# Designed miniproteins, single chains, continued (3), part 59

Each design is a single chain, and the fold is of that chain. pLDDT is the mean over its residues in the fold that is shown.

## One batch from the design tools (miniprotein)

Design m10167
Fold by ESMFold2-Fast:
Structure m10167 (fold): chain A 86 residues (1-86)
Amino acid sequence: LLFSLSGLAGAGHYEEAIEQLQKLDQSNPNVQRALAETYYKAGDYEKAIELYEKLLEQDPQNEVIRKKLAEAYEKAGDYEKAKEIR
């Protein structure tokens, strides 16, 4: 259990969710993951990619983050990068 703010993102209020998450500790991997997923859902794949890359650099063995990064690259139209990450 993290926080009720994740419900706000699911309601299509991604801008508000992003703003609230940005006020939290940006060094916290849980905050970084929540921001990356919110950007992904908002269609801001560029920012989602940046955050997932940062998370994967800190934990290169994290299969979940690797898969999410590949999905973000695919949504951004960068199929070569997605293939490289998988």
Scores: mean pLDDT 74

Design m10168
Fold by ESMFold2-Fast:
Structure m10168 (fold): chain A 66 residues (1-66)
Amino acid sequence: SKLKKLDEQLEELEKKLKEIEAEIKKNGITKELLERQIEIGVQMVDVAVQITVEKKLLEKKLKELE
């Protein structure tokens, strides 16, 4: 399902964010690492919004079947 694919995308982005955070802790803060962290954060927000919209559409459709 679309929702499952979005959940998998969010999990993948969370793993990437943790890797960047670990690299910052190990090697210090750099402009490149901060830019990557921001980029991943923006992508996570986009995917989270899409998940919320899909869940609301499923709830509406389920209510129409009652």
Scores: mean pLDDT 84

Design m10169
Fold by ESMFold2-Fast:
Structure m10169 (fold): chain A 63 residues (1-63)
Amino acid sequence: SLLDQAIEAVRAGDLETAIALVEQAREQGLISDAFADATIAALEAGDEAAALAGLREAKELLE
């Protein structure tokens, strides 16, 4: 899934890919605009722990 790919990109330190995947999930309606904005802000701030926690929670909510 896009969220799994985003989680892997964050873990790999590939923030550009992680942000792109979060934006793609937003465009496909998988996550809310508010969630996407908060997750991207965490990634841009270097708060990988907050970004990972949010992405995992969103994945659990979708499945």
Scores: mean pLDDT 82

Design m10171
Fold by ESMFold2-Fast:
Order: sequence, then C-alpha cells, then structure tokens
Structure m10171 (fold): chain A 65 residues (1-65)
Amino acid sequence: MSEEEVEIIEKITLVILEYATEEEKKKVKEVIDKFLKGEISLEEAIEKILEYLSKEAAEALKKEL
C-alpha cells in the first residue's frame, strides 16, 4: 500500500468516526477490508463508501479527498 493510499484511508477513518453511525462504520470496514485484500481498487472502495454514508458524512468525506 502506498503512503498516499494510507493517508486517504486515515482520512476516511476520521470522517467515519465523526459522522457515521455504528451500522455505517461496519459497512465501511467491510469495504476497506476488501481493498486491503486487493479485491477492489481504491476508487471502487471510495465509491462504495460514499453510497453507504449519509449525505452529510459523504459531503464531509468529499471535502477531505
């Protein structure tokens, strides 16, 4: 995993911790785990995460990316 990809994952984690519900956190963790296993690209992971988040959390994440 590149340093830039690590920074993106850290930003996602911080936004999720602040804005997401426990159910949304679980879904996001499953997507991140798939990315870490090499099953999906970072771009696909971000798209899936944005779909699982509320509008407010998704907008917060888009500002950090």
Scores: mean pLDDT 80

Design m10172
Fold by ESMFold2-Fast:
Structure m10172 (fold): chain A 72 residues (1-72)
Amino acid sequence: MAEAKKKKEEAIKKYEEGLRTGDPKKFEESLKLLEELIEKGAYEEALEFLEYVGGPEERIEEVRKKLEEQKK
């Protein structure tokens, strides 16, 4: 939980830096952190990040389904 929360915070921070500076590398780093969250099964944190950035909706639905499956 603590590690996943920190990765989510880092992903958001890098995404915000990308928006502020227009640096595509920052967006790539934020997406890499998102993929790491998904690989580790941190679907709740991954979903929160995706909802914060506003999509894509298809990816949000995929992660939401995995989170629901994990809860069963």
Scores: mean pLDDT 79

Design m10173
Fold by ESMFold2-Fast:
Structure m10173 (fold): chain A 65 residues (1-65)
Amino acid sequence: SARREAAERAARELQARLGVIREVRVEGDTIHVTLHPSDVTANVGAALEAVGLGIEFGYSVVVEE
């Protein structure tokens, strides 16, 4: 579906924008992001906002030790 394609593109865009991202995974309309602890506060908000532009997504951010 168009929503799934949009979610996949959003996930790829997140990986491109966040150089320290460990993993991005898409399930339905939710995007799961795993990050390094030291980078959880830097640029993540802006990247997530960009990912959600035009499409309403759920997302969750997990910080890995």
Scores: mean pLDDT 58

Design m10174
Fold by ESMFold2-Fast:
Structure m10174 (fold): chain A 68 residues (1-68)
Amino acid sequence: MLSDEERLKAMGELLELTKKAHEAAEKGDYKKATELAQQALELAKEKKMPESVIADAEKLYEIYAKKA
């Protein structure tokens, strides 16, 4: 099982990736936003995050991919 420290670190990395994706989207760079959202989704799946977290990452990826 992941330690509490590993879980907190993974959550921090996920939040940083989603923040960068939002910043790219705000600048109109939807291709970059999609790439960052994909990285966040892959991280969430690799670290076996809760289904709600994975679902949110999937929705973010879909939104940006449509605009790319």
Scores: mean pLDDT 81

Design m10175
Fold by ESMFold2-Fast:
Structure m10175 (fold): chain A 77 residues (1-77)
Amino acid sequence: MEKLIEMIEENIREAEELAKKVKDEEYRKKALDLIRSSRELLEEAKKSSGIKQAVLLTAAALNAIGAIIEAELGIKA
């Protein structure tokens, strides 16, 4: 689990850096919303255990990846 938490934190940081380069306000907003959601889910996961922690970590990871995708699309828009 520790390595997954570290990977999620790395993806959130990457998404934050990419979001700074987004000129399109809609894509920037989508990326920032997903970053915020990922951080909230990750924080809740750190307070949880067992299956609940696994589900929250999975959701956090998906939102972090989604943020990267939205930011990349916004940079190209």
Scores: mean pLDDT 86

Design m10176
Fold by ESMFold2-Fast:
Structure m10176 (fold): chain A 70 residues (1-70)
Amino acid sequence: MEEVEKVLEEMRKAIEDAFARGLTDEEFDRVLTELAVKFTEVMKKLSPEEKQRASQEFARLGVEAVKRRE
């Protein structure tokens, strides 16, 4: 769980940094893709129950980032 929390916090921070830098939509999508790959690697180490919860939180962060970009 601590590794998942750390990755989710890094994702949130990277999204905030991307907005601060004024990245283009394409550059922003690339950042999100890289974070998704990193999160997937962490997910492989979790139990099925932890994966379900982590997946829901990750999806929520992604949706919020897309809405904020609009």
Scores: mean pLDDT 73

Design m10177
Fold by ESMFold2-Fast:
Structure m10177 (fold): chain A 66 residues (1-66)
Amino acid sequence: MKELERKAAILFTAAGILKAALELGDVSYEEVIETLREMLSYAEAAGDTELVEKLKKQIEELEKKR
């Protein structure tokens, strides 16, 4: 259980890095959204409701900007 939660936390940290890369123009909105959706599936499997809500919010914000 904790292992899956740890993976979700690592992926969430990676999402922050991807967001920074997007701001610098190194990656596309589509690439970041796709990656965040994968992270969301891991967070849901881990049962981390707070992380799920944070990831959903980030996806929604990026979809509005593209």
Scores: mean pLDDT 72

Design m10178
Fold by ESMFold2-Fast:
Structure m10178 (fold): chain A 56 residues (1-56)
Amino acid sequence: STVIRVAAHDLGKSEEEVRRLVEEYLAGKISARELAERLGISVKSARSLAEAYAKD
C-alpha cells in the first residue's frame, strides 16, 4: 500500500508496524488515541491515515 509506505517513511517506522497498528484500529482492537500515541501523531492524522488506507 502506497499510503502505508509513505506514512512509514515519514514516521521512521517499518511498513509492517504501521500497517499492523492501522489494521488493529480498523478492527476495533485499539482506539484512535492509542493509534496516534503509538505512531507519534495527532488523533486527527491517525484517523485520516486509517481512512486513506481503508479506501486504498
Scores: mean pLDDT 86

Design m10179
Fold by ESMFold2-Fast:
Structure m10179 (fold): chain A 55 residues (1-55)
Amino acid sequence: SQEEFDLASRYAQRVAEAVKAGDLEKAREFIEEARKDGVLPSTVKALERYVEEKL
């Protein structure tokens, strides 16, 4: 749905900005929030992999 897309998109943007700022801890916090807010498990896993590649 549009709501699911918008939610996932907002979290992806937050994670990307945190990574760009060098704040990997903040990026992981956003991933935890995404999981709790009902973002799809596949999307959460993709965000986790994205952050892990930057470690």
Scores: mean pLDDT 82

Design m10180
Fold by ESMFold2-Fast:
Structure m10180 (fold): chain A 65 residues (1-65)
Amino acid sequence: TVAERTRERLLEAGLSEEVARAAGEGVAQGASPEEIKKALLSLGASEEDARKAAEIAAEVRAEAA
C-alpha cells in the first residue's frame, strides 16, 4: 500500500521508527503532506524531519498514481 511504502521509504531515509509510523498512518487516513507535517510537529518531531517525511510521502503518492 501507499502507506506501507511511505513508512519503508522514510526508514530507508534514516528517519526514526516513530516518525515513519506516524507518517504512514497519516497517509493511510488520507492526510495531505501538509497535514502529515503538522501532525509530526505536534508529536514533537523537528521541522526538518517533518518536512522530509512530508516530501517523501508526496513522492510515494506520485509514484503510486
Scores: mean pLDDT 78

Design m10181
Fold by ESMFold2-Fast:
Structure m10181 (fold): chain A 70 residues (1-70)
Amino acid sequence: SKAEKIEAIKKEEAELLAKLEEKRRELLEKAAAETDPKEKRRLEIFAEATEGMATILEWVTKREIEKIEE
């Protein structure tokens, strides 16, 4: 059914978002412990990139659900 397909997509999104959040947290912890300003900035940029990926994933998921509801 459409409902079952939507639930499966939402579950996959939740799992992928959790992995991105874990990676973001790891990068920020490494940045907090880093004493080299250049490496610290690099880690912060990578953490910001994981936020961008999460936003894209949420947008893609929304579009997939919309297609199923059509």
Scores: mean pLDDT 87

Design m10182
Fold by ESMFold2-Fast:
Structure m10182 (fold): chain A 81 residues (1-81)
Amino acid sequence: SNNAALQEYLELKKKIEEAKKLAESEPPKLEEAKKLLEEAKKELEELLKRAKEHGGEGLVKAYSELLKEVEELLKEIEEKE
């Protein structure tokens, strides 16, 4: 598929969005949100490493931006704890 990496990126975005919803729930599910974000971070770090090794500057940029979003969300959760 011409967009296999794009599909994986979109699945990661859905996981991150689910984590945001958990953090914004009533009551806030910060522990569950943190677990999803840590999983997304690990997966993104591996995908970013592969994108850097095999070329694909567009994927490197996309995964780097998404990883930054995950790290920012994790810091926000840490600051609330």
Scores: mean pLDDT 81

Design m10183
Fold by ESMFold2-Fast:
Formats: structure tokens, C-alpha cells, sequence
Structure m10183 (fold): chain A 69 residues (1-69)
């Protein structure tokens, strides 16, 4: 849904602004969301890029809970 996509964009932007992901990682993750990737697939990508479980839990709390839980 558009609301789910906007939630992902907002959460990913917050991680980028905090320096937890690079601009390249942000663009890659956002493209995955735009191409219809599941929240699980995006989370697995971010985990492969070195995000901790704490950082992934933070994404969950920022409004993408239903796709990362």
C-alpha cells in the first residue's frame, strides 16, 4: 500500500539522517520497496549490510512493525 511505502521511506530516511546507513544503502533499500519487495526482504538486505537487530527493531517501532515482526 502507499501508506506502507511512505512508512518505509520515512523510516529509511531517519536511519540515513542518523548515519546508520549510507546514501547508497538507502537508495538500494528504497528501490527494493518500490519494486514490491516484502518487509522481510528489505530487513534481510539491511541485516546483510551490517545493521544490528537493535537497529532493525527501531525500524519496526518507526511504523513498519507489521512487516518486520
Amino acid sequence: SELQRRAWEAALRELLEEGLISEEQYEAALKMVEEGASGREVAEFLRSQGLSEEQLERLNRLGVAAVLA
Scores: mean pLDDT 74

Design m10184
Fold by ESMFold2-Fast:
Structure m10184 (fold): chain A 81 residues (1-81)
Amino acid sequence: SMADLEREVASLEAALPYFEELAKNAGKLTPSQRAALIAATNIAYVAAQWARDHGVPGAEEVAERLKKIRDELVKAYEAAL
């Protein structure tokens, strides 16, 4: 439902500062921790894009922030390969 999508976007938005902090320190995480966070941010990003496409307010900004988090984590993961 739309209400469920709005609630999920709000939950993701509230969690973003924590994920952004983890992404800044991605290089100090273990490879498995980085992989798990990449998977989690990919799932969240798909959910945010779905919400954006359905007109949920704030979802576009949440999706863009999740993309940046994912990109930082992927760079750290690739650098450690």
Scores: mean pLDDT 83

Design m10185
Fold by ESMFold2-Fast:
Structure m10185 (fold): chain A 61 residues (1-61)
Amino acid sequence: MTLDELENEVVRGYLLRAPVEELQELADRLIEKAKEEGLPQEEIERLRKNLEAVIARLEAE
């Protein structure tokens, strides 16, 4: 699965209110793929924080 495909899966999961566990797994895979693709550390950290905020918000609802 490509970085773009993983990103689309996370977005789809969020929009469809998938289980938090599934979203967390997809988010973890997206971060690892971003590291493999050589994204700057600043972008990886920003992505991680955004994903954590989205998952935390969904879990709190």
Scores: mean pLDDT 75

Design m10186
Fold by ESMFold2-Fast:
Structure m10186 (fold): chain A 82 residues (1-82)
Amino acid sequence: MLVSQAIKLLKAAIKAVERGDLNSAIQLAESAKELLEQLPKTPLVEEALRYIEQAIEAAKKGDSEEAIKYLEEAIRLLEKLL
């Protein structure tokens, strides 16, 4: 449940970036990060968290393309847990 909820938040974050709503994208990505931090610290979860952190930093810099790229990589890793 937590993984599927985090993936939904990250997909919503991508759509927020695509709309130019970087503040909403950051909040959605941070919410996904908080859910994933409740999971056991496996290498795959830790790698997904690093991509989410990179996406948040890219969004804070206004780098929409990089933010989407990092969010997509985090989703790809998390889908392996489903």
Scores: mean pLDDT 88

Design m10187
Fold by ESMFold2-Fast:
Structure m10187 (fold): chain A 69 residues (1-69)
Amino acid sequence: SNLEKAIKSLEGAIESLKNGDLAAALKGVEDALKLVPHPELEKAREALRRGDAETALKHLEKALKELKE
């Protein structure tokens, strides 16, 4: 499903971000947003675009929690 694909892209984005790869994290968030619109994913994308990895991680973790419920 689109939800399962979005969760997979989001989990990949979180892993990339934890490894310091903001560009790969941004691509993963954009891929997830194309599948499932979500306000926390939009906020994570904005944070990644300005290079704010800590803020992006918080929004990605919240999005993952909400999408898995």
Scores: mean pLDDT 87

Design m10188
Fold by ESMFold2-Fast:
Structure m10188 (fold): chain A 68 residues (1-68)
Amino acid sequence: KYKENLRKTAERLVKQAEEYESKGDYEKAANFYRSAARLYEQAGDVEKANELREKADSFLKKYREKKK
């Protein structure tokens, strides 16, 4: 029950991250993916949490490397 609530909130955060990703806002996308990862971890979905953290780190790296 409580874990279902955490997963539902995490899914909304993933959707927001995808929206920012599509707009090229990699910093915000990374932040939302990280927040979603934390909720999946609390829900016991550790593997999904790790995958989302890797995505967040990848977007954060992209944001940093974009420096011009």
Scores: mean pLDDT 81

Design m10189
Fold by ESMFold2-Fast:
Structure m10189 (fold): chain A 70 residues (1-70)
Amino acid sequence: MKKVKITIKGGTLASGIELARLLPNATVKLLPDGTVEVFIDGDVTLEEAKEAAERLQKDRPGIEVKIEEL
């Protein structure tokens, strides 16, 4: 199955943890530049990842979210 990576800019580690709780088998990484990466190694579609990202952006205005299929 394809893996999904979600990149959050302008957020915090808490934003990544909140997103990870909505997605199966998610791992959160905080980069030295303040970027948060969420890796999903579970049965998730791009549509499900997008829905979780849209929910996070609604709750956390001002963050930038990018979704990539690996």
Scores: mean pLDDT 76

Design m10190
Fold by ESMFold2-Fast:
Structure m10190 (fold): chain A 68 residues (1-68)
Amino acid sequence: SMKEEAEKLINEVSELLRKAVEEGRLTPEQYEKVLELLDKARSYLKQGNFEEAIKYAEEAKKLIEEAM
């Protein structure tokens, strides 16, 4: 389901963020932007808007991957 897809993606992005922080790969500005995007993704997930949750989680993932 889209709910399971959104939950899985948010969890994957959270783990990627943790690894990026541990390795010092993000600037403070990039870190803040990823947190903002993940907060939006989690907010939409709680509201049942899984499409928007996935969208913001994908934006967060892209930002982390571009910093690697």
Scores: mean pLDDT 88

Design m10191
Fold by ESMFold2-Fast:
Structure m10191 (fold): chain A 67 residues (1-67)
Amino acid sequence: MELEEAVRRAVDAVEKSGGYFSPEVLARAIVAALQKRGIEADYDEVLNLVREEIKRRGLEDRVISNK
């Protein structure tokens, strides 16, 4: 629940900015923010949620991928 909400907020902020997504950078930022609040978060899990949320919004063309 907390992970999904944090992911949605982060993706929403980038979408509204008109910028590009770096899923890896965004996932690291989300993990750091959650851990500061005492919420345990796994980077790979958060990264997967970020990628799925971007896909759900049809914003894959705005992704900078390093794969």
Scores: mean pLDDT 80

Design m10192
Fold by ESMFold2-Fast:
Structure m10192 (fold): chain A 65 residues (1-65)
Amino acid sequence: VEEVIRLLEEAKREAPEAAPLLDKAIELVKQGRYDEALELLRQAIAERPEARELLLEAGKTLKSL
């Protein structure tokens, strides 16, 4: 869980315009709502390809939870 949150915070630094979406994903992760968080990560990747690598790693880590 902490690793996913760390990766999402890094993604916010790479793509600040996605910060509101990623903040919501972080809250969903904290609540254990992993499927909903994954949907938000897919949206963020589509909107901000510059953060794609970090978001893909976060999604991969989240799927292993």
Scores: mean pLDDT 78

Design m10193
Fold by ESMFold2-Fast:
Structure m10193 (fold): chain A 62 residues (1-62)
Amino acid sequence: SIEQAKENAERLAKEEAKGLAIYTGSDEAEVKVEEVGEDKLKVTITAGDATLEITAPISNLG
């Protein structure tokens, strides 16, 4: 389901966010999960001056 895919995407993104926070020397990182089209999720991770964007099919996350 879309909800399960979002939960899985957020969980994975939080692990990546920890690495990005260490790399940038930031105390925190933000994770944003958005639906893109009918079958994809876009995950945005921001820490300090760095931003990562990852797009993944919902079928691979749910």
Scores: mean pLDDT 77

Design m10194
Fold by ESMFold2-Fast:
Structure m10194 (fold): chain A 62 residues (1-62)
Amino acid sequence: EPQELLSKANELDEQAKKYEREGKFDEAAKLYTESAVYYAQAGDREKALEATKNAGSAYKKA
């Protein structure tokens, strides 16, 4: 259900932010990308777009 997908997306997004703070930009980008997929499946288009942008930013820093 959407709530389960949203919970998974939030976990991945939080982990991505932790990796980004540690300078692990490749790992952060991958987790942001995965988070965006779950947000999209949950119907949260705004969060999916935000996670996609964060992934792009992390890839540029990698």
Scores: mean pLDDT 84

Design m10195
Fold by ESMFold2-Fast:
Structure m10195 (fold): chain A 83 residues (1-83)
Amino acid sequence: MDIEKAKEIFDAVREEVDQALKRLEETASKLKNPSKAASLVMAGALDIVGAALEAETPEEARQRIRQVADHYIKEIEELAKKE
């Protein structure tokens, strides 16, 4: 993959990445186990960044970021309900 092109796409979607990470952290803060919350935030953050870097366009990156963030948020919310 062209590193320069990947960086341009990532820079174009930095706001969406930041928003997704904030949503993930806020949702994970509802978990009673801080270590589990931290591990899910870290895993989600890595997958969100990876999704942005693998995209061919900023629009595709935004779609992938939302899909990954929504997946982790749903998982965290389901775990919080079981606590």
Scores: mean pLDDT 82

Design m10196
Fold by ESMFold2-Fast:
Structure m10196 (fold): chain A 70 residues (1-70)
Amino acid sequence: SSEEISKKLQELGKLAREAVRLAEEKGDKEAVERVIELSKQAVQALFAGDEAAFEKYLEEIKELKEELEK
């Protein structure tokens, strides 16, 4: 539904913004580019109705964020 898509986009947006902020603070340009690429792929998967692919890309951003927190 439109409401479910909106909620998933908000979740993705928050996670991506936090990951980009951490990558920028570390001067890790490659990590910034990776988060942007994964976010684009997640949005494409969401609008294609591919929930499994969306969750996969969301998890990859989360893992990248956890690595940046080390």
Scores: mean pLDDT 87

Design m10197
Fold by ESMFold2-Fast:
Structure m10197 (fold): chain A 63 residues (1-63)
Amino acid sequence: MLGKLFDLRMKYIDAEKQGNKKEAYKYKAEIYRLLADGHEQNGNTELAEKYRKKAEEYEKKSK
């Protein structure tokens, strides 16, 4: 869903502008999860797995 990706990207940019690294990492993790889901639905398992790992990495950094 393009609209959800756009919303998350805007929230990420706003968090970056405010210097709020925790919020920025949280939104970046959500973006990567959304991208991983999209690639999995299209049968691109390798790319989906790479994005899942990045999402997990940024989620840990957001804590």
Scores: mean pLDDT 82

Design m10198
Fold by ESMFold2-Fast:
Structure m10198 (fold): chain A 67 residues (1-67)
Amino acid sequence: MAEVLRRLAEDLKRAAEVAYQRGDKETLQFIAEKARELAEKARSLGDDEVYRLAEEIAQFAEKGAQA
């Protein structure tokens, strides 16, 4: 379970970086929502590392979407 969540966080991070570089605000908003969902799931499972990664991704994507 934990490994799957970590993999998802890494995939979301890569997707967010690509979307940010392209100025794709719609995709960044979508990624922010998915990262926030992942953070809540990780927190409920006690996975602090994935929670931190997902929170960082959500903040990055939210900031990019507002730029």
Scores: mean pLDDT 83

Design m10199
Fold by ESMFold2-Fast:
Structure m10199 (fold): chain A 90 residues (1-90)
Amino acid sequence: SIKELLEEMLKVLEEVLEETEKENLSIEEAIEKLEERLQELYDKTPEEGRAEFGEVAKEVKLVILEGYENGESAIEMLKKAIEVVKKKME
C-alpha cells in the first residue's frame, strides 16, 4: 500500500539521520547514503508503487537541495525531509 511505502521511506530517512548524527557524516556523505538507500527501496518497491515513490523521492530531493543551497546542515535537511514524508502519511 501507499502507506507501507511511506513508512519504509520514513524508516530510510530516520536511519540515514541516525547514521549522520552517530558518525558525524559530511553533507556529501549523508546525501550519498540517502541516495543509495532510496535506490535500494525503489528496487524493492512493486511496480504499482513506483509512481508514488518517484513523486515522494522528488519532494525529498527538492527539500535536500533547498537546504543545501541555504547552507543548512545535513541533520537539518534530513529532519525537513522526514517532516515532508510524515505530512503525506496524515
Scores: mean pLDDT 84

Design m10200
Fold by ESMFold2-Fast:
Structure m10200 (fold): chain A 56 residues (1-56)
Amino acid sequence: SELEKKRENLKKELRKEFPELNKLSDEEIDKILDLVNYEDLEKAKEIAEKLLEKKK
């Protein structure tokens, strides 16, 4: 669907801008994006950074 394509594109863009996310699984990235309704990439990045900090 159009919405699914949009979500996948946002996931790819987030990984391109923040390559450290390659350390997270696709499922974790999807959960993060779901928390921000696939709209707020800056917020998604902040959440991902916090998870990476705690994962360390």
Scores: mean pLDDT 74

Design m10201
Fold by ESMFold2-Fast:
Structure m10201 (fold): chain A 50 residues (1-50)
Amino acid sequence: SMNENIKKAIEKAKELGAKIVDIRFGEIYVELPEGVDAEELKKLPNVKII
């Protein structure tokens, strides 16, 4: 389900130290801390990096 994809994205963001700033329209908006590789989050569906 879409909810499972959202959960996986949240867990990966936390694992990478990213800050979850918003969740809207089935998309997760994340802020990456300095030095975090965005490629891991870009592999996930429904992730927006700000």
Scores: mean pLDDT 75

Design m10202
Fold by ESMFold2-Fast:
Structure m10202 (fold): chain A 95 residues (1-95)
Amino acid sequence: SPKEKLEELKKKAEEQKEEIRRFLEEHGLPERGEEAERTLERLLEEYEKEAERLIKEGDEKGFEKVLVIFEMHVIGISATAFVEARSGKRQPPVG
């Protein structure tokens, strides 16, 4: 069900948030870990509201699209964290 998918996404996002923060802290970038955590928290709040709206409207395609876009953002944050950890340098903001 859409509600179950949203709850699973929220749980996964919280776990990924903790992993990304810990990963950056472990690599000497604690401030970047805090920034990544805040960014992911803000994105989760934004996309949760949009997902709930789409569930209420019965827009199944819009709901699935919102989930995919959110997952892509999480992947981007994770990839950026990996690059920063390897380089020891903060990446410039994208877009």
Scores: mean pLDDT 83

Design m10203
Fold by ESMFold2-Fast:
Structure m10203 (fold): chain A 67 residues (1-67)
Amino acid sequence: SAEAWNNLGLVYQAQGNLDGAAEAYKQAIKLKPDFAEAWNNLGVVLQAQGRLDEAAEAYKQAIKLKP
């Protein structure tokens, strides 16, 4: 499920596996494109990786879905 992928991303993030977290959140979004929480979580991970432009786009999607 999309929720399971989002939860896997949270676990990877807690382990410091930012690449694994980003991929898990992307899978959650692929299954549920309107999953605002997964978009927000992706933004947080991308920001932590220094991928600031990509983080901004992920946050914009989260805001659009759940302002």
Scores: mean pLDDT 89

Design m10204
Fold by ESMFold2-Fast:
Structure m10204 (fold): chain A 62 residues (1-62)
Amino acid sequence: MLSKEELELDIEIALLRMEIAVTKIEAKNGKISEEEAEKRIKELEKRIEELEERLRRLREEE
């Protein structure tokens, strides 16, 4: 059973992954430069890693 905090983190991770997908599509369509897309994706991936680590800790402690 997931706590409210675990659910919120899982949803946030899912939204960040969705944002990465959207960023890739926008770069492919020329709405954003490839360089700018790479920078944004790198930042989003870092945020996902931090949230995944937080989620992992919550699961291990409970």
Scores: mean pLDDT 81

Design m10205
Fold by ESMFold2-Fast:
Structure m10205 (fold): chain A 75 residues (1-75)
Amino acid sequence: MLEKILKEKHPVELEAEKLAGEMAQKLAAGESEKDVLREAIEGFRRLLEETDDPELRAKLQEAIEELERRLEELE
């Protein structure tokens, strides 16, 4: 029964959600936005290397591109 509740989320999606949550907590704690964004980009790139699912790869790539755009605007 518990397995069916989690059925719709790939392990990579769960790790991506965790990474996004950690990023939000660090920003709320007053850490540098540049440092937090760099760490998040590295984490998402690692997840991209761990999956062969084209839909998940596309979503991760979009997330990386958005974070890289934000980082570039700060630099």
Scores: mean pLDDT 74

